Designed miniproteins, single chains, continued (4). Designs and how they scored, part 3

Each design is a single chain, and the fold is of that chain. pLDDT is the mean over its residues in the fold that is shown.

## One batch from the design tools (miniprotein)

Design m12072
Fold by ESMFold2-Fast:
Structure m12072 (fold): chain A 75 residues (1-75)
Amino acid sequence: LKEKIEEARKELEKNKEKRERVLLEASKAVHEMAVLTLERLKKEHPEDAEELEELIEKFRKKREEAEEELKKHEE
């Protein structure tokens, strides 16, 4: 009984780490796509360039944070 519970816990922990990595990779990809989209919008709508640049900077920071977290999981 205890042995099967310990195996189940280890499997859940491995699945949790995998899920965290997938979510971090997804977060990084989403924020990268958002930055590219906002940079294109900035070129199309130069009147909104200042507001768009603030959003770009926020999403770049979130991407970098996700990238740093991923690097910690690798080494």
Scores: mean pLDDT 76

Design m12073
Fold by ESMFold2-Fast:
Structure m12073 (fold): chain A 68 residues (1-68)
Amino acid sequence: PRPAPSVEEITEAIIAIVEAIKADHPSLTDAQVAELAEALVDWEASHTPELSEAQREEIKARVVAAAL
């Protein structure tokens, strides 16, 4: 059994966080939003050892694409 959240659930959660930050900080550029999204994914991945490198890259790509 793997009770850890799925790649989809993690992706959706991080997208929601990025969207909330964008709403509170409308002066952020696309480059700053992308940097923030990547940093959030990397931070979450460092605390989720169940995630493979491929899964981390997939989440990062999806979050950045959805945030921009």
Scores: mean pLDDT 77

Design m12074
Fold by ESMFold2-Fast:
Structure m12074 (fold): chain A 68 residues (1-68)
Amino acid sequence: SMEELDRVLAAYIAAELAKERGEGTEEVRRGEEEVRRRLRELGVRLTGYELELGEDGRGRYTYEVERI
C-alpha cells in the first residue's frame, strides 16, 4: 500500500513538472485525486502539499496529513 502510494506520488510529481512546462493540468488534477484517495485508504487525509522545483528541473514533493 505504501509502495503503491509512492508510485502514485512519483506520477503526480511528473505531472506537476509537465504542468510547469505548460502542459498536464488534467493529469495534475487526476494525480491529486488519486493521492487523496490512497491516503484515505490509509486512514489519513491530505491537509497540505508543496512542490519545489530545482534549477536542474528536479522536483521535491512534501505533503502534510492528519488522521481521520
Scores: mean pLDDT 64

Design m12075
Fold by ESMFold2-Fast:
Structure m12075 (fold): chain A 95 residues (1-95)
Amino acid sequence: SLAELEERRRELAREIVERLREAFAREAEALLPRAEAAIDAGTYEKEARQLAIAYGAVFGDQEMELEIIEAAKNKDAERLRELLAEIRARLAALR
């Protein structure tokens, strides 16, 4: 029936979205130690932007994305470390 085909289409769409979120979560996890090393080295811009994009793709949290970018622009190492700790905790909660 048409209803059965529509339900199967919705199931496949959910599977694709879940796989994409898992891929972005893995990318964000890989970016975390690089971002931390960049803070310690006094270089923030590229790693912070990449992490913000990956994080946003996983959680849809635009406010957090903007906070990461702004902290990186201002070279606020303390704020960046706080944000990285929150991101790590949220990524861990997905697994």
Scores: mean pLDDT 77

Design m12076
Fold by ESMFold2-Fast:
Structure m12076 (fold): chain A 93 residues (1-93)
Amino acid sequence: SAEEIAERLYKLAEELMEKYPDNPLVKRAAGDLYRAADAVREGKYDLAIESLENAIKDLKEAQERGEVDPETAEKYIKELQELIDEIRKLKES
């Protein structure tokens, strides 16, 4: 459901902020996850997907800069891609 997706996005944002509290790219990614969660609750699925794609770009950049370890970055990117797929499914419903 939209609420389950929103709750998962809030949890992921909190986990990222806890693991990397002073990383600007991770902070921006977490901000995009909070925006995506609110967008999903409001039925703004295209905005939610765009916000998640922006978060993925920031996490990839943090990984490339050596600021986030590859295993952690890939884990979060995969979870965000799975959530994008779930949001697309809601949009088609």
Scores: mean pLDDT 89

Design m12077
Fold by ESMFold2-Fast:
Structure m12077 (fold): chain A 98 residues (1-98)
Amino acid sequence: SEEEEKKRKELSEELTKEVEELIAKAQEKADKDPAMAPAAAKQLIAEALKAAQYDPSAKEAVKLALEGARKLASKASPEEQEEINKAIEEVEKEIKKM
């Protein structure tokens, strides 16, 4: 129904705003302590993977979380960047199934 589609869009917008706030807080922490950046990126990816698997309305929020994780990953070691990029690829595969 049109009401269900409207509710789905509203949920997507709320999830997107929540993810923007989480990214901003993670980025602020990483700017103060770069050693926290890999852990923050991995947390965003883990939450994005769960959302991609279980919440069809979360597609835009998931994409935003992955962009945030990539920015945080740029502050990590090359080895950690490789692990983070592989985890991002797994979430991108789930997005294609949404």
Scores: mean pLDDT 80

Design m12078
Fold by ESMFold2-Fast:
Structure m12078 (fold): chain A 95 residues (1-95)
Amino acid sequence: MREKVLEEASAILDGFGYGIKAADAESVEEMRKLAEEGFKKLVEKYKDPEILKSAAEAMIAGVRAYARMKGLPDEEIEERVKAFEEVAKEVLEKY
């Protein structure tokens, strides 16, 4: 149990970091490619579906947080988050 909690915490931090990197993209298409790369790395490193789900949710939170800090318009933030959520759904549906 303790080891699983630490692994989940690590996955959440990794996910949040990948989300921040994706949010730094100059376009929604570039963000989508970075999101797919991040999710691929998470799936390669973490095998527990519950942990992967937590990491994916952390990625979405990272995208939103960083985009707001960068001063992007709310409409653009929501478009980026929705694009990211679609990628997350597709990757997670493989398992």
Scores: mean pLDDT 77

Design m12079
Fold by ESMFold2-Fast:
Structure m12079 (fold): chain A 84 residues (1-84)
Amino acid sequence: ASKLELIKLYNLISQGKETISFEEFYAFLESLGLSPEKLERAKKVMEERDTDGDGTLTKEEFIAVLREVFSDEEIKRIIEKMKK
């Protein structure tokens, strides 16, 4: 998946905010119909990335979490589903 496509996905979820909360991101992942195992993995990675415990992700952190939790193919499927 291209960086531009990941940025567009971030903008859809953030709704013009500078950051996305963990709750907003988790709700988005739940809306994708992911397995419980995949959701738990994503939650753990999000928590590990937020060293200050702010419960928010910047655009850069969001992209990093997606790349760590999902394969390039899985990210492409998410983006394609959101475009349609």
Scores: mean pLDDT 74

Design m12080
Fold by ESMFold2-Fast:
Structure m12080 (fold): chain A 56 residues (1-56)
Amino acid sequence: KDKLLKQSKDLYDKALELASEGGDALREGNMKKADELYDQANDLFTQSAKLQQQAK
């Protein structure tokens, strides 16, 4: 249980980092990179949520 929660948190933190980088890329006008980073962040958020559900 604790290991799944730790993995979920690690994925969530990584997703936040990617979302932040996506926002920076968008501000710099690199829309393609921003889109790719947001897609990666969204995937990690989904994986984090799934692991948290499994920990229940």
Scores: mean pLDDT 82

Design m12081
Fold by ESMFold2-Fast:
Structure m12081 (fold): chain A 76 residues (1-76)
Amino acid sequence: DEEEEKKLALEIAKKVLEIAKEHPDDAAAQLKALADFYQEVFNVTINPEMGNADEEDIREWIEKLVEEAQKIIEEE
């Protein structure tokens, strides 16, 4: 159902923005909070050591998530 998908996307977007707001300029804390959220809600494991990524790669990934979350919330 489109409504359920839209609702789920909005909840994810809100949580991503909330985490970014609670842990400004701390990519490691943001990653940990996001990993916990995804594990509990979607049963998806996010490994902090994913692909031997540098701290900068992790930060860029989080920044992209925040941008997508902002777009979803603006659509609402």
Scores: mean pLDDT 66

Design m12082
Fold by ESMFold2-Fast:
Structure m12082 (fold): chain A 70 residues (1-70)
Amino acid sequence: GKEEVAEAARKAALAAGASEELAEEIARMILDSPDLDRGSLQAVLFATERAGEAVGVAVGEAAGKAIRAA
């Protein structure tokens, strides 16, 4: 569900060097979105803008993996 995707994205952001505050904002963005795919895309774009492509890629890969683990 959204909570699992948000948690995966949060952990991936932290592991890639994002601040705890940024990681929490990424997770909230996914949870607050009515569409999981759109929320995940917005989180990737936000992470890339605030912390760079490495963090954005890590968030995207983690969110995509969590979505597929149904």
Scores: mean pLDDT 81

Design m12083
Fold by ESMFold2-Fast:
Structure m12083 (fold): chain A 61 residues (1-61)
Amino acid sequence: SAEREAAHRALAQTVRDIIDNKASPAAARAALTAMGRRLGMSPESLANVIAHVDELLRQQA
């Protein structure tokens, strides 16, 4: 659906912005949590996305 596609694009853009801006782990977690809440993500799905982004940021350090 268009709504699902928009949600996927919003999440992907948030992740891109976090990586491109070299956000701190705390800032990344806050941004992802806010987006996950807005998109109605399950706690499990949100935790998985946060863990993945935390690992990507760690690899850049």
Scores: mean pLDDT 78

Design m12084
Fold by ESMFold2-Fast:
Structure m12084 (fold): chain A 71 residues (1-71)
Amino acid sequence: SAESAFRMFDKDGDGVITAAELRAFLEAQGRTPTDAEVQALIDAADKDGDGVIDFAEFRAWLDARRNAGAA
């Protein structure tokens, strides 16, 4: 579930995901993202310009990635 995935990143319980945590998730999926790719994903999801992703944005990002994940 999106919530379970989010909890894996949010070790501090802050309710946000950082670039480093997002990168680790993509690596767990068998990808090797660049810092630029991770930053672009955060910029796309982060409407507040804080450089982090909250749960609602994370869920929306996962849904978008899932729909765009046609190999």
Scores: mean pLDDT 69

Design m12085
Fold by ESMFold2-Fast:
Structure m12085 (fold): chain A 77 residues (1-77)
Amino acid sequence: MKMSKLTMSDEEAEAAIEALRQSVLADLEAAGRLTPELRAQLDALFARLLEAARNRDGSAVLKEMEAIEQLVAEALG
């Protein structure tokens, strides 16, 4: 097996975060779980995740990712 370690570019990281945001919002809306409050919380968390990624703050990235995953898991049930 050939293993290649690729480092994500800033553009790839930003695109991945936006794709994740759209996917999460679509899944919550389809489940009927997307409230205005939940949407505002998710938008704020994704904005902080994007800023942490731009600042190369790995600890902040992990914190915001965990917060998003926890919020989505609680909303979906």
Scores: mean pLDDT 77

Design m12086
Fold by ESMFold2-Fast:
Structure m12086 (fold): chain A 94 residues (1-94)
Amino acid sequence: SREEQIARLEEALALLEELKRAVEAGDFDTARELHARLVELLMTIPFPSTEAFTAAVEALAAAHRAIEAGDADAALRSLDQLQTVLREILAQER
């Protein structure tokens, strides 16, 4: 349902904020766990377009590489890109 999709998107955004906090704290072990959970959650959400899905996947992949490298600045930039994509999808569903 639309309500279920909105709830999952809001859960993804909350998880993304936790992930950003872990990255800002330099806690890359927690960031890796949260990133994996975010990927799992996003795979359950129907994306409105191939373009939105591709943008989310590319941002997730870039964030993963940055987290593995311990590059907080690069990780935060990629996570901000993902947040923009998810917020735009949420705005369309509301």
Scores: mean pLDDT 86

Design m12087
Fold by ESMFold2-Fast:
Structure m12087 (fold): chain A 92 residues (1-92)
Amino acid sequence: SLDELKTEIENAIKKIKFKISLIQRYLEQLDLPEDLRKEVEEAIKKANETIDKVKQTLKQPVSEETARKMLDELKKINDELQKLLEKIRSLG
């Protein structure tokens, strides 16, 4: 249902924001290689831009198809941030 999709979107946004906060905390503690730092900064920028776009879209009536596409995009971002977080953690 659309209400279930909206709840999943809200939960996906919360998970993304939490991962961003964790990544930022590691950036303060670790000296990352420049290439990885750039990759992390670009991923955070993309995540924030996608969240803003999703929030703007949800201010208007949306179809279940549009909601599913937004959820899928957020899940891909969450997975990408998780992989970066694991890569950062592997550095010590």
Scores: mean pLDDT 88

Design m12088
Fold by ESMFold2-Fast:
Structure m12088 (fold): chain A 77 residues (1-77)
Amino acid sequence: SMAALREALRLAEEALRAAEAGDLETAKRYSQEAARVSPDPAVRGALEQAVAALEAGDRTSAIAYLREAIRTARELL
């Protein structure tokens, strides 16, 4: 649904803000929730990649995947 996609986008934007601030645990929590609620497989896939990067401590890759998820979600809305 569009409502679920908007919620996934909101959570992904919060995850990106946390990751850019260096709060990787908060970024991981928001990324996991965004992936869980995302109805779109491309957005969900990018968010799952962001979670994996955050679990590995790779902030740079996590930010790149979060930006991809946000871009894709915005294009679908």
Scores: mean pLDDT 91

Design m12089
Fold by ESMFold2-Fast:
Structure m12089 (fold): chain A 80 residues (1-80)
Amino acid sequence: VAATKEQVEAFGKKFEEVEKLAEEAVAKAKATLSEEELKEVLRALAERFRRWAEQAEANGDLELAKRFRELAEKLEKLAE
């Protein structure tokens, strides 16, 4: 799903909220999904945050891009 420049900027202002929602989604997925299904969800979320990092970088917000990349890497490690 493509996010607009404005949406990524808004997500950046609420980064802590976005991170919390991602953690809640992971916890719910762990409770309801198989290990392989969980890994698929984690990879999909990681890909989404990497795309948001790319958009943040395109916006010139290198710090926000770094934060989204770190969140994506954390999710990718959970998918191992």
Scores: mean pLDDT 77

Design m12090
Fold by ESMFold2-Fast:
Structure m12090 (fold): chain A 89 residues (1-89)
Amino acid sequence: GTHEEAVEALRELEEAIENGDVEKAREALERVLENLDAMTDEELRRLALLLTEALRHPNPEIRELAREFIERLKKHPDPRVQALGEGLS
């Protein structure tokens, strides 16, 4: 993915969490996953904040999506991404 796609994926994720839109959150998380390698440290920090928000969301489906995504981060080949997942567990 491109840096532009990474930034857009984070925006889509933020909007989906704010609106409690489970389907859009799922789609945005898959798009984030596809673009993790293009993310800067600042964008990975933004992702961590969004995932923390999702873990505390009133909708249990949004919380479950965040938990599943964090487990996928822990298995990612990039050590920066693995460290992010471990830090959120």
Scores: mean pLDDT 86

Design m12091
Fold by ESMFold2-Fast:
Formats: structure tokens, C-alpha cells, sequence
Structure m12091 (fold): chain A 98 residues (1-98)
């Protein structure tokens, strides 16, 4: 379960980084919002790896998803949908081990 949550978080981070680079080319502010979302997801991944701070990992992953999907108008709809799905699945997997 934790390994699957880490895989989904890693995939979401890769998708976010790729889109962050494209957003930065179109709009510096959109790129900044995506970077903030990425930082929170990376922190959530570290908490999942520790397995001691699962509740905090859930909170950070939810905040990262919010910033990535709400604050970035330049984000492609397909990428938004994929990120939301991957993060939702990761959050649900983490919650199942609490």
C-alpha cells in the first residue's frame, strides 16, 4: 500500500514538473503556483517514506493537489484530471494505513 502511494505521488510529481516547465514559459505566476504545489507533494512523499507521519502526508498531498489544480490556469485539462486522480488515489491509499 505505501509503495503504491509512493508510486502515484512520484507519477503526480513528474507530471506536475513537466507542466510547471510549460506553464513557466507561458506565465511566470502560474509556474510559481505549480512549483509551490510540487514542493508540498515532495514533502508529503517524504512523510509517506517515514511512515510515522501519515496524517501529515495526507494533509500535504491534499494541499499540493489544490495548488496544482486550482492555482494554475495554464495547466492542460488532461493533466489536471490525471493529477487529481493520481493524488486522490494516493491519499486514499495513505488513509487506509492509518
Amino acid sequence: MIEEALRLLTEALRALVAEMQRAAEKDREAGRQLAEGGAKLDEAKAYVLSQKLIEEAVKLAEEGRRLATEGAGALDEDVKAALSRLLQEAIELIKKVI
Scores: mean pLDDT 75

Design m12092
Fold by ESMFold2-Fast:
Structure m12092 (fold): chain A 91 residues (1-91)
Amino acid sequence: IPTEPPPSDEQLRQAVRVLQRWLRELEERGAPRDLIEFVRSLLHSAEQGLLSPSLVDRILRLRHLPPFEALARLAESFGAPELAKRARALA
């Protein structure tokens, strides 16, 4: 299985779409501002091509989970357990 360290343009495009979907779900639920800003910051970084390959892989692995559970696991991976608790409270 070929391992390519940088994410492909397709993987970056998929990560942007995943982050856009999660942002819409948070806004629709009236989620806390810190969760919305967390996803907006990631989306901005993705659009600038600044996401690390490991972060792109993590986002894409989580894309099949329910949005709030996906965000909780992503927040935990950033060492943000309080954001993870808030995301799970929305589920």
Scores: mean pLDDT 81

Design m12093
Fold by ESMFold2-Fast:
Structure m12093 (fold): chain A 87 residues (1-87)
Amino acid sequence: SAAAAEEEKEKEELYEEAKKLLEQYRDVMTTRYDLFGDEEGKQRVERLYEDALKRIEEIYKNSKTPEQLREELEKLLAEFKRQVLLG
């Protein structure tokens, strides 16, 4: 149905937006660590980013509605941001 097609499109858009935000947070933090020569910090961010990408793919695959997907992605993005920005 048209409604089902709209929901699938909304889910795809949420997934792509979440990937973009993860990449932006990663890029900001890896650039910061590069400026200060903090290789350990950079490697930590890269590992967290790889894990987060795998987790959002599973969330996307397992979510039944755009609302469920949005809630789960927002929670993951908040956790990722906290881990990479605050330690």
Scores: mean pLDDT 86

Design m12094
Fold by ESMFold2-Fast:
Structure m12094 (fold): chain A 89 residues (1-89)
Amino acid sequence: SKGLELVGEASRYLFLGLMTGSRDLVITAAELVIEGAKLIPDEEARKKAIELAKKAIEIVENGGDLSKALDLVNEGINIVAEALEEQEK
């Protein structure tokens, strides 16, 4: 439940970041992906989601391509969501 709540919030901030071009909202979405990833027991999935989120933050902090950062955060959200769903049944 808490993991899915974090995924939902990350998706919301990602959508707002996409609509507004807000770099701060994209960073917030990436940070929520890192928090959600800590709740998944699959070490490979957890590491990949955290790496994608960290790369997105680095791109945003360096004034890079926001679209690329958004894609990385979205991939991280999908990894966390799928891993949490596999745990529930």
Scores: mean pLDDT 85

Design m12095
Fold by ESMFold2-Fast:
Structure m12095 (fold): chain A 82 residues (1-82)
Amino acid sequence: SKAELIKKMVEISAELQKKWRESNGNVEEIEKYAKELEEKISDERIKKFIEKYKELLKEKAEGMSQEEYNRKLIQAMAEVLE
């Protein structure tokens, strides 16, 4: 269901955000962790979300504002929901 997909995207977002904080925005660590999460997930839509969110965190590491980050995160989730 869409509700289950949203819940999973929120959970993945939280895990990647935690890794982003723990790594002090290290892009290589985020890319590696995103790949590890993707390997644990069988849902192709969630894998697509992980890929989009990984790119978003890379942009955040390059100096994106929190407001711009929040807008782009909402957009990425919406694109996955179809």
Scores: mean pLDDT 80

Design m12096
Fold by ESMFold2-Fast:
Structure m12096 (fold): chain A 77 residues (1-77)
Amino acid sequence: EEEREKILKEMREFKEKGLTPEAFVAYIYYKKRGEEDKAKEVAELVNNSTPEEVRKHFSDEEIEEMKKIAEEIQKTI
């Protein structure tokens, strides 16, 4: 599937840059919303933050949506 190939390619690029899976999920969440600049900024923020700090930067709704994206990515891998 086209979507699967795109996700795998972007995951490889993120892994090569030393970014965490959590940072990648945040990137995809904002990218899907059309906020490309924010997606890059948020991925860097998540990569450099503890889980506790990440929770403080996002609403419960945003975290729930990111969780759904993480589940979709796991099914794709």
Scores: mean pLDDT 73

Design m12097
Fold by ESMFold2-Fast:
Structure m12097 (fold): chain A 65 residues (1-65)
Amino acid sequence: MTADELLDLTVKNARSLAKSLSPIVAKRVLDLVDELRRRAATLSDEEKLLLIGEFLRKVFSMLSS
């Protein structure tokens, strides 16, 4: 799996997850998805993987308090 394939899969799964969340939490997740996509466009594959990891950590933190 390439970094771009993992990025696309992460974005799709996060958008799907947002549909089952409260509107406030869903908005925060979608804002993070938009930031992830924007920042990833200018990064190397290694940097994309680190950014995906940071994104997932932030999402899990919001879901588990």
Scores: mean pLDDT 84

Design m12098
Fold by ESMFold2-Fast:
Structure m12098 (fold): chain A 58 residues (1-58)
Amino acid sequence: SEEAVEALKRIARGEPVELSDETADAVQALRDDPARLEEVIEKHFTPEERERVREILG
């Protein structure tokens, strides 16, 4: 979801993020689906952010 992508971008930048239950569930859904996670990472994140997001979720 857009909220999950936005939250992950903020976390990747080192910003504090308070997640709603819905956004936390969306982030967990990405953790549970590695193929979808890779699609999201490739399409929405810069090369610098990609490694950070993988570390956070993987």
Scores: mean pLDDT 76

Design m12099
Fold by ESMFold2-Fast:
Structure m12099 (fold): chain A 82 residues (1-82)
Amino acid sequence: MRELRLQGVNHMFLGLAREVDGDLEGAARSFRKAKELFEKAGDYEGTGIALRNLSRVYRRMGREEEAKRAEELSEEYFKLAE
């Protein structure tokens, strides 16, 4: 559990770094990986944050429907985290 959360956090930082560098496709991959790792760890808050970052990156890429879906799913995970 803790190891999966640490890996998730690592992929979150990698995603943010890639986003700053303008590698939006790489950032999206990193945030998707972070989401999967947080989900496996049962970390609903981490999953929500990863999805919110993924939504922002999808919006920057012009992938509006995927961005909206990620944002909606992020809200659901934050409700689970309560």
Scores: mean pLDDT 88

Design m12100
Fold by ESMFold2-Fast:
Structure m12100 (fold): chain A 65 residues (1-65)
Amino acid sequence: SAELESLLNTVAQSTNELERLKAAVDALGKHEFSEEMRSYLLIAGGQETTDERRAAAARKLEAAA
């Protein structure tokens, strides 16, 4: 959906940690994901991850969505 794509793009592209985390939480709360996709969302939305790890996780989410 366009809403899910927008949330995943925010997780992938936003430089703001809180914005990424909020988008990841919103996606997890509103949409059903496999355990693998949930793990990628947590990595991509996590404040502790590097930009490279976040981008890699976001690509996995986009490919699976």
Scores: mean pLDDT 68

Design m12101
Fold by ESMFold2-Fast:
Structure m12101 (fold): chain A 98 residues (1-98)
Amino acid sequence: MEEVEKIIKEKGRVTLAHRLIMKMMKNKKLSVEEALKKLRELLTKLIENPEKFEEAVKELAELLGLPLESLLETFNSRSMEEIIELAENLLKEIEEIE
């Protein structure tokens, strides 16, 4: 938690990537490095393998401690192209944190 707060303060902005990392750390008791690695792997999997979308969302739901149905409803309101663009933007935010 303290490391994520430090990253947020150093960047001067609370991004979606920072919020996801914090939630993963809290829910799974992961380090910042472990949370960043898992989120990066998941986003890369989604971008490179759109057919694995449901599996990627399920893994994200487990990491965040959120109901799968809630995440699927949120993503089903968007096109696959919009979902991939969001994932690419999140991946860029993660690269800026490192």
Scores: mean pLDDT 71

Design m12102
Fold by ESMFold2-Fast:
Structure m12102 (fold): chain A 61 residues (1-61)
Amino acid sequence: SKELRELAKELLERRDREGVRLALEGQPVSRQEVIDEVAKELVKKTGLSLEEAKKLVEEIL
């Protein structure tokens, strides 16, 4: 759980930085799209269900 939380934070920080860059280029990403993308990456790396991964990402935000 602690390791999963730390991984989710790292993935979220990377996507947040990319989101800022895309917004400056006129291609803003919604908060929900960021959550969905981070959750999908977390599923691939950890084997969590998509529902569990989304909940974890939302709890960190």
Scores: mean pLDDT 73

Design m12103
Fold by ESMFold2-Fast:
Structure m12103 (fold): chain A 68 residues (1-68)
Amino acid sequence: GVPPEELRNKLGEAIEAGKAEEAKAAAEELKALDPEAAATIKVFAEDVVENGSEKVKKAAEGALEGLS
């Protein structure tokens, strides 16, 4: 399987690229594999939803759905 660090990087890349479905999928995998890392990235995704651009905000919302 994909290591947690690689999933975290993939999730970040998906958010920056505005790819909500990829962000959600990576977030779901990260939550299943490493719940502590998922908790950390959830805080980051919440900040992006509140303060990010329109493009990255949608992807961050996808990530939060995967982390919920």
Scores: mean pLDDT 79

Design m12104
Fold by ESMFold2-Fast:
Structure m12104 (fold): chain A 92 residues (1-92)
Amino acid sequence: EAEELIERAARLVVETHNVPYEEALRGARAAAEAVAEALKAIKAGETLSGLTPEELQAKLAEIRAAIEAARATDPREAEAARLILRAGELLA
């Protein structure tokens, strides 16, 4: 399930940025894993990369807001980011 979302995000990145699929797939997977690590740290009440759980939550909220704002101007980019965020939630 998470892998399917990562693959879909990678295809959108190829379409919007004209990068090789393998590069897009690697980037999407790394981003989803980073989201999963942040969510796990928040649940555990642990600091990750110098950020407190509260700071991690604030950054995740900023990312969600940025995705919503981007939907009108860059719908494919916004959809790719949304899929990555959802994949991270499933991996957490």
Scores: mean pLDDT 81

Design m12105
Fold by ESMFold2-Fast:
Structure m12105 (fold): chain A 68 residues (1-68)
Amino acid sequence: PDLAAAQALDDKYLPKIFGPKGLSGWPGVQETVARVGPAGLDLSELRAHLVSLGIPQEEADALVAAYR
């Protein structure tokens, strides 16, 4: 799992799950990334929320890897 593969999964799922706003529509993500960078995101919470939205766990893991 590399960054490019994770970004491809991001592009695939974000419009379907979050709508046209993508991940920037997730509460807190844009503000957290702008303030502390991607490393400041609680990746375990992000992963859990992606799974709760119906994204398969292995694909959620790949999406989270893009922010690692």
Scores: mean pLDDT 55

Design m12106
Fold by ESMFold2-Fast:
Structure m12106 (fold): chain A 101 residues (1-101)
Amino acid sequence: GHSRRRADEYAKKAEELSKKANELFKELEAEIGADTVKRIVGKALSTSQNWAQKEAVIRQEGAALGVSDDHIQKLIDAIKLDMEALLEVGRATDEWIRAKR
């Protein structure tokens, strides 16, 4: 019972974070174009798992593509929320597996 409750709490947090990330990505796609968003996100995901390096890559690629500092920050915030959502999905899965043991 306890591990299932924790799994549900992590899943709910993941859904809330994912919703916020998706809203920011939709706004960015409208503001700077879907192809620009995909290019920056793809390059960030292809770098090391170190967040500081991913953030630096997002800032560098965004600047190189002529994206404004405000839109670069919004991209960083969106990618961070999406990555945090994935971590919470992982936590939910771990607790759900423990509940089945």
Scores: mean pLDDT 82

Design m12107
Fold by ESMFold2-Fast:
Structure m12107 (fold): chain A 60 residues (1-60)
Amino acid sequence: RIEELRRRIRALREQREELERKMEEYLKRKDFRKAAVYYSAKGIIEAAIAFEEELIRRLE
């Protein structure tokens, strides 16, 4: 349902912010390998957000 999709998008946005924060922490420490892991995870979450938003557009 649309409201459930909106709730999921909100949760995914919060996860994206946490992943970005972790990535920046590792970048400051020059731990580029760990930073790359969080960068990839953030990309996956961003793709999930875009997909959920598209589902809402199609259901409206």
Scores: mean pLDDT 83

